# Ledger of designs, part 12: designed miniproteins, single chains

Each design is a single chain, and the fold is of that chain. pLDDT is the mean over its residues in the fold that is shown.

## One batch from the design tools (miniprotein)

Design m387
Fold by ESMFold2-Fast:
Structure m387 (fold): chain A 59 residues (1-59)
Amino acid sequence: SMKLEKLRAALQKEQATNKAQIEALARKVGLSQEEIDEIIAEFERLGSTEKLLQVLHLV
């Protein structure tokens, strides 16, 4: 998804490390609230941005 690719680039550029930063960037790239909630749930489960990027097939 182009939006997920934009989110990956934004997460890496901004060096996002917490829920609030990830949520704000996901909203900025145009993800729906449902998609944002799924990404935040995965981030909370994994505990790191690096692992989140792997799960989303972004790195």
Scores: mean pLDDT 78

Design m388
Fold by ESMFold2-Fast:
Structure m388 (fold): chain A 92 residues (1-92)
Amino acid sequence: KVEELAKEIAKMLEDFINSTPDEKLEYFSNNEEALDDLAKGLAKQIKKKFPKYSSEEIKEALKLAVEELKPKLSGVKLKFLEKLSEKILEYL
């Protein structure tokens, strides 16, 4: 159940990162306010898409999703994932 949610969250994050230019990912990584706004929006989107899951289950799934994505990413993309995921956890 949580593993299925983790795969869906991983896909959402991977699709966002791969569809966003590196310059934009670097901008978010260096702008606390912009990153915070993005993280809050994504947390709200995740909760809306998966209303049957508790906040605890979503947090666990996000942590699993991040661990799955880390080996696939490097440089700007990896730094962005790490910073974004910490902020998303604050709003879940």
Scores: mean pLDDT 87

Design m389
Fold by ESMFold2-Fast:
Structure m389 (fold): chain A 97 residues (1-97)
Amino acid sequence: MIEFKAGTEFLLPATPGVPASFVTAPSAEEAERLAKRLAEERALAQAEKIAEAKKEGKLSEEELEAIKETKEQLIEEMKLLGIPEEVIKKFEELIEE
């Protein structure tokens, strides 16, 4: 299990109208919430990139193997963070589409 602490800094990615910024979690609970949100967002972004690359047919067999390993690592990380199984399934579906 990953232990969360107050004072942990997170980089929030840029969104339309909001630039990328660092935020400090005021509590362990907020740190856990931010970590889960960022892990989910990162995993979904990676899944979209993988799906796009597969659709274009530009991936070699070696790149596909590397993607499988990355997928397994991201799923393991999400499980360690206690991200809901529904979110993990959505990530898996995006990579397999």
Scores: mean pLDDT 68

Design m390
Fold by ESMFold2-Fast:
Structure m390 (fold): chain A 93 residues (1-93)
Amino acid sequence: ELSEELKKFKDVAIGFIKSIRDYFEERITDPEARERFNKLADEAIKKINSAKTKEEIVKIYNDFLERLKQLPEVTDEEVEFIKNLFDEALKKA
């Protein structure tokens, strides 16, 4: 069994990715960019579910955010804002 803290941390990280996906799914108008975004989100969620440490989860989430910056219609400012929200949630967990 995973520790309760690790399980809670995974739930928070996955919840953030799902919220980001819902937001950008409505906002991104390019079908190819939307498909790339959904694949990135699904891959990140799969990796987080397989992660064994908090540090691994943080790395997966940050890699996901860096890859989002490469998509059309996603701004560096939006990614930075999302990162700050996640960092704040980690302080409360």
Scores: mean pLDDT 78

Design m391
Fold by ESMFold2-Fast:
Structure m391 (fold): chain A 55 residues (1-55)
Amino acid sequence: GEVLLELARKIFEKLGLPLPKSGEEMKELGNKYSDKITEVVRNDEELKKLALEAS
């Protein structure tokens, strides 16, 4: 949904990563940067709120 896309975009912008071009690339990037993504979300109140809304 829209919230998931916004969350992904914010996370990738915070990490300085390009947006994934496919679902496969999204899975690969999510796996490769999983620890960094988790850390960024936990330390950013806006991203935490978006993650809760996406749940």
Scores: mean pLDDT 74

Design m392
Fold by ESMFold2-Fast:
Parts: structure tokens; C-alpha cells; sequence
Structure m392 (fold): chain A 75 residues (1-75)
């Protein structure tokens, strides 16, 4: 979780979106890992936001692309 947070701080918004989409696809393929992958997604998003690499608006857009509530990306 902390490792994913640090990774998110170093990612561009494009890299973050690509990574999150890949993790969502992985969770859909392996539901037993869904909670683990969701926690990693949340940590990546938090890291990128804290570093100023992604805005609130971009997080809302990503949530819309995934078909989820924006709160899902935070926790």
C-alpha cells in the first residue's frame, strides 16, 4: 500500500490512468484479488494527488470511465 502510494507520486496522469485501468481489468479477471487491487488503486490515486500530478476533475473523469463513484478511488 505505501509502496503504491510512492509509485503514484512519480506517475504522470496518463501513466496513472493506464495503471488503474489495468488493475481494474486484473480485478475483473481475478475477483479473489479485488480488495487487494482496489487498495493499490486507492494508494496510487492518493499518491498522485498529493504530488499534484492529478486534479480532482481528472479523478472524477477517471471514475466515470471506470463506471464507479469517485469515492471508490479514494477508498
Amino acid sequence: MEEAYEEGKKMTVEELKEKVLALVEEANADPERADELHAKISALVRGAYEAGNITDEEIEELARELGVDPSWLWD
Scores: mean pLDDT 78

Design m393
Fold by ESMFold2-Fast:
Structure m393 (fold): chain A 91 residues (1-91)
Amino acid sequence: DAAVKAAKEAAAAEVQKIRKEGEDKMTEISKRGNEEAEARAAELKKQGASQEEIDKVIADIQSKTTRESTGAYLEAEEEAKRKAQEIADEI
């Protein structure tokens, strides 16, 4: 019982680590996407682009960033689920 509880707690810590790494990756992707959008907006504004053109480019970058961030989240969740299932199968 105590050994089973310790094993469950250790395994839960591994699952949490996988999720944390996924969250950190999502944060980095979002940060880079925001920096890219700001840089592109500034460059287009400097070139005399219309606000509509700037908004479209920002939207395209944000859409790509959201897809990449969502992908990272889903990969981390899938890995966490696999680890959780391995634990459940062993107990």
Scores: mean pLDDT 83

Design m394
Fold by ESMFold2-Fast:
Structure m394 (fold): chain A 85 residues (1-85)
Amino acid sequence: MQRAQEIEQLRQQIEQESKKLISTLPPSDAEIATKAVQQILQLLDQLAQAALDAAQGRISQAELDAIERQVLLQIQQIGHQALQA
């Protein structure tokens, strides 16, 4: 429960702060940033669901840890690609 709540809070913070930042960008940069943020929020939603599944015993803690590592690597990749665009 606690982990899923922390992920949801992070998701909300990223969504709010990114909307504020994106509103200051030129349209082309805003489009790139919006797409990157949407992908990151989707990955956080998947991680939150995995944390809930682990809390309910549907997946193991080791599987949750593996999913978290994969999600963090994907977020890093998305950020890297957005900065190069």
Scores: mean pLDDT 80

Design m395
Fold by ESMFold2-Fast:
Structure m395 (fold): chain A 74 residues (1-74)
Amino acid sequence: LSPETRVLAIMSELQELADREKDPEKREALLALVRELRQRMLAGEPAEAIRDRALAFLEEQEAPESSIARVRAL
């Protein structure tokens, strides 16, 4: 996958988690991260660094292991 496609796939995973999230505060945090990752991508940050940021957030938030595994594979 291209670096841009990898970041878009990560953002898609976070968006799906936000769409399923019942807690408004957690949902807003996920959406804020999607906005952050988009800005980092536009600033030319390496896809690996963007992925590591997403993984750190998902692990801190105790996201489903399957979601963490999918992002890690990107």
Scores: mean pLDDT 85

Design m396
Fold by ESMFold2-Fast:
Structure m396 (fold): chain A 76 residues (1-76)
Amino acid sequence: MASTPAHSHPDHDETVTVLEGEVAVVDADTGRILAILKAGESITLPAGHRHSLVALSNTKYTVTVGDTTTTVEVVD
């Protein structure tokens, strides 16, 4: 598995959309799993919320913050 560093965006909501595989969304302050997203699923995390994204398998997802979309690909 691979994870992002704990992060937040103070002025923008973050939307994560999974295209392939599965991503766990983890609260960075508590370590609690907030959601497990499968292909076709998305979550919007509010501005200022600290979180990590954990790819559970071969996974492709997008992260949208404001008008910027980044594609992330994780291969096991």
Scores: mean pLDDT 77

Design m397
Fold by ESMFold2-Fast:
Structure m397 (fold): chain A 85 residues (1-85)
Amino acid sequence: MKVILELEFPDEATRKEGQRRIRKIAAAYGVTGPSKQEGNRLTIELIHDDESKLDAAVEAIRQEAAALGGKVVREERTDLSSVLP
C-alpha cells in the first residue's frame, strides 16, 4: 500500500516543524518514504505492506498537520495488491 500526501502549511517555518513531527510519527508506525519540500508545501510518500499501520500513520499525520494549521491539499492512494494481483 502507498499513500502520497501533499500538505500546505501557513509558512515555511511551520512546514519544517510539521516535517519533523511527521518523521517521528512515521518512525513510530514503522512506515518510511521520501518527501519533497517546496516553501510552505510538503509532499510525502508513505509505503507499508500492512494497510492498517499505513492508515493509522496517515491519520496521525493528518491530525498533527492540522494542529500546526496545515491542510491536506491532495491525497492519493495506491493499493499495491490491485496493481500486483
Scores: mean pLDDT 77

Design m398
Fold by ESMFold2-Fast:
Order: structure tokens, then sequence, then C-alpha cells
Structure m398 (fold): chain A 90 residues (1-90)
């Protein structure tokens, strides 16, 4: 069992990773996508999805946190789809 403080830090880090990936994808959309920026966004999103799997188990008995984790997962999945669309278009 991990401390609540460490779980909260992981949750914040996961939110930050998703936000950073979103910024990289939006930046790529405004100009010709950089392969390094798209690769960085992909790694951030994959890391976030791995963290979300762990957080969903850690907070399984907290429906309010579970609802937030579901929203983060949906955003991460949207970013992953957008990365795949950019890759197909290039």
Amino acid sequence: MISPEVAEQLRRATEDDIRAARELVERGRRRKPSPSEISAAYLLVVSALINLDWLEEAYKDDPEVQAELERLRREAERILREIREIDRAS
C-alpha cells in the first residue's frame, strides 16, 4: 500500500503529463508536426495511461476520484487518437 501523499503526487503528475501531451499535439497542429514533439506527446500519453491503471486500482473505493480518473483516461485516449491521425496524415 502506497501513502495517500504519494498517490496524490502521482495523480498530479499524470494530469501534468496529459496537459503537456495536449500542448505538444496542439502546437503540432498549428504548424508542420515535429516528429520529436509527436514522439514526446506519445510517450507522455503512454506513461499517463500506465499511471491511470495503477491509480484506478488505488482509488477503487473512491467514486469521486474514480470519476476524475475516467475523465483523464478519456482525454488521454483522445490525445492518442489525434497522434495516430497526425501520423497517418504525414
Scores: mean pLDDT 82

Design m399
Fold by ESMFold2-Fast:
Structure m399 (fold): chain A 72 residues (1-72)
Amino acid sequence: AELSEEERARLEAAFRAFDSDGDGRIPVWLAVPLLERMGLHLSAAQRREVLALGVDGFVDLETLLAFVERHR
């Protein structure tokens, strides 16, 4: 199921707070704490999956949105 407008806005706000450079990407190791602050309880398998989303050690907002939508 797709994220609600409120859920998407909260994830975008959290992502922007971690994206200090404004390049649209955060270090992949920050993705798990970001999602946990969103209220997601991640299993060990889901944590490994999030880390595997990293390209060159970074992950973008749309990739994290797709992960959250898939695990609703």
Scores: mean pLDDT 77

Design m400
Fold by ESMFold2-Fast:
Structure m400 (fold): chain A 105 residues (1-105)
Amino acid sequence: EKKKLIEKGKKYEEEGKKYEKQGDLIKASEKYNLSAKYYYDAGDYDKSEESAKKGLDLAQEAERKSKTLEEQMRSGVLMVSSAVLLSTSKKPVNPELQKLVDSSL
């Protein structure tokens, strides 16, 4: 199960890298965000953070280069998605904080 999620993460990371080399920043960002999601689901928070960070960087570049409202909106959505994934990977549930919450209920 965990191994399958890591393999999917790697697959999407490779696809993201290929789209990045082709200059398709929006598709590259989408693939890196998918990679981050699968790494997160696998419990590999370090790889999830790395992929989410890359997705965010590419989405920001796509927004800067966008010439249409549609491209701006698409890159904006990807930036939010990347930021959420990045935030979640950086703040795993703190066992001590969870314990404190549980003791107050």
Scores: mean pLDDT 77

Design m401
Fold by ESMFold2-Fast:
Structure m401 (fold): chain A 63 residues (1-63)
Amino acid sequence: SNESIARQVADAIVASKERRGVRVSEEEREELYREALEVVESAKNEADLHRRVTEFARRQLEA
């Protein structure tokens, strides 16, 4: 489901930030999930989904 994909994306980003020593709050984790869900739901097809998720993750990991 879109929710499952969004949670996996959010969890992967959180894990990446935590590996770099960045503490992610529960509130930030839920906000990241909501943003990931919007990205996933906005995708028109599987290729578009891959591009959007990749860009979203890059932007989040630059912060």
Scores: mean pLDDT 85

Design m402
Fold by ESMFold2-Fast:
Structure m402 (fold): chain A 72 residues (1-72)
Amino acid sequence: SELDELIEKLERARELAEERGWHGLAAYIDDAIEAIRKLAETDEEKALEQAKKVIAILQSERPELAKELGLE
């Protein structure tokens, strides 16, 4: 699903952030993934909206990371 694809991209973003020493960003992404997964248990559409919102924040804060993940 689109949600599963976005969660997969967020997991890769977390791994790349950790590899680059951006521990604060990695922790933020990890917390966001957990919150999105919790939302998906009751409301998949809200979870999808939240995932897209987190992706948009990452594109704004770390555009190079977004480019490496194939987020155009």
Scores: mean pLDDT 81

Design m403
Fold by ESMFold2-Fast:
Structure m403 (fold): chain A 97 residues (1-97)
Amino acid sequence: NKEKIENLERIKELLDRIEELLDSDPIEAAALAGQVLVLAKKVGDEELIKRAEELVNLFQQYLKTTDPAERARLRAEIRRQIKELKELVDKLLDELK
């Protein structure tokens, strides 16, 4: 499970970077969310994959949205999904260590 631990730690690093970039560079944040999904699929945890797919979908909606109220709603939901993904990654790491 060394490779799973390495992939989960990489997902955690990417989630931190996505959170940092969300307000300043949402296009780069969206690209990193795509990388999280690729790594989630390599880990093979169904809930992790589902949550990563939801994050990617939220970024796609966010980047297409021009309405300020809808952008604010999507940004809040993205932050919630990042928090929940970090909690899931920490749980999975604890189970492997």
Scores: mean pLDDT 89

Design m404
Fold by ESMFold2-Fast:
Structure m404 (fold): chain A 72 residues (1-72)
Amino acid sequence: MPFGRMTESSGDTRKAILEGMTMLSRANADNPLSTERYDELSREIVRIVTKAVKEGKVDEGLEEVRRLVDRA
């Protein structure tokens, strides 16, 4: 089972975080958020995405980020 086990962490996590941050950036461009709110949502996105990657549920985590941003 050698090569079937890939170290997927920093790269996949970074990519997913970037996707979530892109959603936030787009929402902020459409309806400007306060600096504090933007910062809080950024931290929440990182938290949600990191946990989703760890649990192998990236798509579900990104959908939660979309809902979070949509409510902003």
Scores: mean pLDDT 75

Design m405
Fold by ESMFold2-Fast:
Structure m405 (fold): chain A 72 residues (1-72)
Amino acid sequence: MKASPLAVDLGVARAVALGLMSPEGGRLAGETARKEGYTIEGLEKGMREAVRLGLASEEGARAAVETARRLA
């Protein structure tokens, strides 16, 4: 599913603002989404990586992806 850069950035920013993801996790997730052409699947891939590295919670990953889906 295609998302805009703004949808991805706002999803990531929301998870960071909620304290559910570090700024480093947000950067990693955003860059991964960018490399995958700003798709929801690319953001999900970036969020899985951030969770694996301990940079985001599962709840933060869900918040970022759901926010991006609403804005896509």
Scores: mean pLDDT 81

Design m406
Fold by ESMFold2-Fast:
Structure m406 (fold): chain A 71 residues (1-71)
Amino acid sequence: MTLEVSLAVQRAAEKAPPEALDVIARTAGGLVRKGASPEEIRRALDQVAEAARTGGPEKAREVGDEILKSL
């Protein structure tokens, strides 16, 4: 469980600019607290990383917040 979440965070971090790393970590923590599965966390972090690449850290935070509200 915890190892799979850590690997998902690492994978997303490799795809995102450094400025978005805090957003990725924060989104992962929020999803874990809400009881999301490792697969749900991986998919969510992939979306946040993509948003960070295309729209920067503010867009990544927006997408992360939307995902957390959807649960």
Scores: mean pLDDT 79

Design m407
Fold by ESMFold2-Fast:
Formats: sequence, structure tokens, C-alpha cells
Structure m407 (fold): chain A 86 residues (1-86)
Amino acid sequence: STSRDNAIHNLRIALDHARRGGVDEGVRYLERAIRLAEQGNLPDAIRYARRGRDILRRHHRRTGDPDTHRAISYVDQAISQLEKSI
């Protein structure tokens, strides 16, 4: 679906920003969310994306890093798009 494809695109952008922010744990959760979304496992993709977002939010509260803030924004968009695909 278009919403799923848009979600995967936004998760990939979030992944790039998470890597630039050095949030290795968040990167691992977002990589898993992308794989699950590509497989059509949307409930698990949402679960992993939310966990990745929580890690990114914790890092952003400690550091104020702009890449982490951008990663969070793109994950929020992706979660909304995945929820519309269920």
C-alpha cells in the first residue's frame, strides 16, 4: 500500500538521522522495524518503531542532538502511516 511504502521511506530517513546522531541502539530497532514493514508484519513494525522512538527520545533529552530530533519526527510520521495500513 502507498501508506506502507511511505512509512518505509520515512523509517529509512529516520534510520539515517539516528546513525548520524550515534544512537546505535535506536538504529537496531529502526532496522528491525523496516524489515518487518517490508515483510508486511505491520503490528510488529509499529512495536519496534515505537521502541526505537523511545530510545531516540531518551537520547535527545540528554544531548539535545538535532539529528536525534529529526529521527523522532520521521519515526512519528512512519508510525502514523503504518497504523493507516492496518
Scores: mean pLDDT 92

Design m408
Fold by ESMFold2-Fast:
Structure m408 (fold): chain A 65 residues (1-65)
Amino acid sequence: SKEERNRKALAFRRELLAAGKSAVEAGREAEARFPLSEEAKKVAKEIGEKLRKIGDEWEAELKKK
């Protein structure tokens, strides 16, 4: 399941952090070992696109177009 995958990825990431890896390196290696399902990747991408659009809209408002 997605929860089980995330739990395993977090545990592995914490293990890498304890071994001296950076947060970025630990996250990348955990993702490589326990990749998100294609469905979960699609949902994450959609959320990311939505957040980026909100940020772009705020930036445009600050610029007054």
Scores: mean pLDDT 71

Design m409
Fold by ESMFold2-Fast:
Structure m409 (fold): chain A 55 residues (1-55)
Amino acid sequence: PWSEEELNEKLREVGKEVEKEFPKAEVGTPEDQERLKVLNKRLAEVYKEYLEQKR
């Protein structure tokens, strides 16, 4: 299973993508909103994989 360090690294990688889109997009357009949905889904998937590997 992933270590706490590995989980934090994965979350940091996705977090950088979110920060990159947020200051640029500011969720103003429908296209920007769709990008944010994709990034949020990726964060949820990272957590899901972490939990599955804990078993």
Scores: mean pLDDT 67

Design m410
Fold by ESMFold2-Fast:
Structure m410 (fold): chain A 75 residues (1-75)
Amino acid sequence: MSKEEVEKKIKETKEEIKKLLEENDPRDPRTQLRVIALLTDVYIEVRRNGELTPEVEEKLDELIEEATKLLKERA
């Protein structure tokens, strides 16, 4: 997988998280767990493709921070 494809996958995951938080109550622990599951899934997929470089790890950390911010803004 190219770095560009990894970035696209991370962006798609961010859009899924946004949609989940728009359709569900962000204060519900079940919604929060689903967000964590989406973050875990993208991590596993990137790792499985051997693309877990320090650069990609930073992008995954960025995604986690943005997801956390969205949870706080919608709460």
Scores: mean pLDDT 75

Design m411
Fold by ESMFold2-Fast:
Structure m411 (fold): chain A 72 residues (1-72)
Amino acid sequence: MTPEEAMEENVRGAIEAARRGDYRTAVDLLDQAIYSAISLGDTEKVELLTKAREAALSGDGEKAIEYAEKAL
């Protein structure tokens, strides 16, 4: 598994957590994905995942999923 594949798995896990209303798990997985994106120099994914994280923290599951899916 490449670091990019591991990041994508964390994003997919965050989407699934958000779909079931588990925003704490979604934020935790998005934090892991953001650290990976920073390490890979993927500025576009960092921005999208940060927006997804902010949405999850506010309880906006629909926006969290939207931004996370755009990062895949």
Scores: mean pLDDT 86

Design m412
Fold by ESMFold2-Fast:
Structure m412 (fold): chain A 87 residues (1-87)
Amino acid sequence: MLVEEAKKIAEEAKSIDEVLDRLPDPDLQVFVIKLLAELPYDESIPEEEWVERIRKKAIENGYADRADEIAVTALALYYVEKKLKEK
């Protein structure tokens, strides 16, 4: 479900900034960027497993109530970056 939501966001988004702007709090945007630097997307693992790793990291950092939103945004950022780079 979270993977499907991230794909939908990435399809609708025209830029990385558009995906980040879905998070209303700038502190959450910074957190997602830092988290992606610590846990870069690994194409050798299923998207569902990577999403679960991001959710766990969000929970560990006190964002349990935002874990799904953070994970979806992180995965959508990966898809948008890949989409723009493959052009």
Scores: mean pLDDT 78

Design m413
Fold by ESMFold2-Fast:
Structure m413 (fold): chain A 84 residues (1-84)
Amino acid sequence: MKSELEKLIEEIKKIVEDYKAGKLTPEQARARLAEIVDRIVKLLTPEQREKVLRYAVEAQRALDDGDWEAFEKAVEEIIKIIKE
């Protein structure tokens, strides 16, 4: 069975795919990302939480700017930190 953290990583990847496909507005992607990040940080060390929250802010700014490439890169960094 997939761990809760692995399920949350799959959910965040789906947000990126759905946003790139135009299935989510920036506002919808932002709301879903915020919910998933809140759930992820509860499963992480304090050091990982600080890093994830920094990249979550970058992802939010990318969504506000309509920059899906910057959004995808910020999410990739979040996933990288989670796997540390």
Scores: mean pLDDT 81

Design m414
Fold by ESMFold2-Fast:
Structure m414 (fold): chain A 102 residues (1-102)
Amino acid sequence: DELLERVRALINELGATATQKNIAERLGVSQATVSKAIRELDREDIERTLKRAEEAGDKAGVELAQKAKEYLDQGDYRKAASLLTAAAIRVIGVETDREWGL
């Protein structure tokens, strides 16, 4: 819980330099611990994105979030992260369009 919040904060702070090694060094934990924390954060973000896509009625966004979850469960963390990013960007666009009547 506390570790997940600290990992998320460092990813936001470090941006493009947010490597597992840099995060592990900053937190004083192993890279394996950081890798597990990133997987838990991705799972939380997928679940949140899926719910937002469902509430927005975005069938394509729901499909992307579901595929991200499937890849995460299969251990394909790179594909899961890529699909999560695509789903999140799409959901933000759909929510913005709905708010402004587009």
Scores: mean pLDDT 77

Design m415
Fold by ESMFold2-Fast:
Structure m415 (fold): chain A 71 residues (1-71)
Amino acid sequence: SPFEAVLQRLRELGARYLEAIRAGAPTEEITAIWRELLQLAREELPHLSEEQQEAVVAELEAFEAEAAALL
């Protein structure tokens, strides 16, 4: 489904984001990946149901929480 494709892309970008933090990548690189995640969410959210939007937001919150624990 289109929603599953969006989730897969978010998870791939989220994994890159967390890996960049773990590797001690430059702040500019980490910020660029996060902006790419937000851009994908911004483009896709209007095409999703309310429940699917909540799932996307929960994934983003989980990435941010894990990033905060790594920093």
Scores: mean pLDDT 84

Design m416
Fold by ESMFold2-Fast:
Structure m416 (fold): chain A 92 residues (1-92)
Amino acid sequence: SLWETLDEFLRELEELARELGRRSGDYLSAEILIGMARIVVGISRLTNDPRFGLEQLLKLAGQVRALARRHGDEDLARRADELIRRIEEVLK
């Protein structure tokens, strides 16, 4: 259950990061965010700690939101905020 939720949030974060790259042209930041997200989920798998992965994806979603706002993309910032709220709900 938590592992399925972690995988769902990873996919959503990757999709937001790709859209950020596509809309802003900041493909480097997008690829770094995707790479970091995959690494932290991998660490969660190796350590059998899905909460660690969720906590790290929360931080990365915050970075997507900050970058979206920096590029003036209020739609992506809102979508990142919605993902943040959903991750926070799972962590409580």
Scores: mean pLDDT 91

Design m417
Fold by ESMFold2-Fast:
Structure m417 (fold): chain A 85 residues (1-85)
Amino acid sequence: DLAVLEIADEVAKRIAELADKEGITEEDELVRIIAELLGVPVAYVRELVRRHGLPLAVLEVTAERLGRSALAERWIAAARAELAA
């Protein structure tokens, strides 16, 4: 679904802009910002980053927040294959 991908892209852009303006260079602080913006626990985002890396973690959190668990799995699999290429 293009709308979900567009939302994930906009979230990533906002995180990058906020990190630049606040002088945030540490991954831990980026994880906190992602958690705050998406309204999820910091520990959850940190675990996804550990398992899948930062870009895929943003996609996973965004998809789940939009209530698309079954479709999100297929979308995440496609994104994982693209990142592995």
Scores: mean pLDDT 62

Design m418
Fold by ESMFold2-Fast:
Structure m418 (fold): chain A 85 residues (1-85)
Amino acid sequence: MSFEELLAELREALALPDEEERNEGAARVLGLLVSEHSDELKKLASEEVIKLVLEGIEALRQGKFEEARRLYAEAAELLLEKLEE
């Protein structure tokens, strides 16, 4: 998927009313952005977004899947706020 298509999916995921579905959707789409469009993400992401992504990766390494999803969702919200400025 293109970077712009993934950003659109990220906005849709963050608009979901259920917290668990929102966190799961945001984490999935942000994970794809990190794996497929890391260079573009790095150019647009703030230092805070990068920190949250790194913390999410570390949580995944430790098997803390719920914590990783929350961290990725928080990073996604902050990334979209930055892009709307």
Scores: mean pLDDT 77

Design m419
Fold by ESMFold2-Fast:
Structure m419 (fold): chain A 85 residues (1-85)
Amino acid sequence: GQKAFQYTPEQMLDLALDIMEAAIAVGPSTMPLGARAMLGVAKVFLDDESVRRIEEMLERALKEEDPEKQLELVREAAAFGREAA
C-alpha cells in the first residue's frame, strides 16, 4: 500500500492484547493463535530478552486452567511489553 501504518509500539501491543482477550473469550483452542499474534508484535518493537520474557509469560498463561487468571497473566505480559517499548 502507498500509506505506511503510523502506530506506536504501545498501540500495536494494545491491539495484540485485544486479539488475545478475544481468543480467551472464544476458548482455549484459539489461545495459541492469540499468543502468536502478541509475540509477533513484540518481536517488531522489543529486544530479544524482552521477547523471551513475554514468550515465557504467555506459555504460563496457556497452562493456566482458569480463564480469569489466564487473562491476568496475558495483561501482565502486555504491560511488560509496553514498559520495554
Scores: mean pLDDT 73

Design m420
Fold by ESMFold2-Fast:
Structure m420 (fold): chain A 101 residues (1-101)
Amino acid sequence: MPALPAPAEAMRSTGEALARHAKRLLEEGESREFVAEAVRTAFRALADRYREAGDEEAAELVEEAGERMAKAVLEAKSPEEAERRILEIGREAAEELERLA
């Protein structure tokens, strides 16, 4: 398997990718519940990779950020709002992860 990126970098990259993906799925008519679950699943998978690598603090922050993003998708009134909220949460979580390094 490829080496794991630094948690802050992974959070930024994954957050940006999922923000674009969530907006697209919502624009295509997917339910907020489906999109929220997709976001949650992706960040749980990322958190599990850091947990397997022995970085439990990074895993916890990544998983918590994913849950916050999933909630933001469920509460969003537009695809644009969902994208903005995911990007904001991802930026804040990346800053928290950088403070641990």
Scores: mean pLDDT 86

Design m421
Fold by ESMFold2-Fast:
Structure m421 (fold): chain A 71 residues (1-71)
Amino acid sequence: AAAEAAALARAGERGTEAMKRYFPVGQSILLAQDAMDAGASREEALQLAVDYAREKGLTDEQIALVERAVR
């Protein structure tokens, strides 16, 4: 009970730190996943995610991470 709550809180803290660092990358990947779930092709979803990442000012290295995760 209390141990499960503590483990989830600890995992949430680690996830929050990762999200702070990679929030725009994560959002771009989720956007592609949502688009594919809505019936978009992988190619359309990849283009949408890359365009979003570029608009958010992500670096070429971060855009490459989005491409690898979606492709």
Scores: mean pLDDT 71

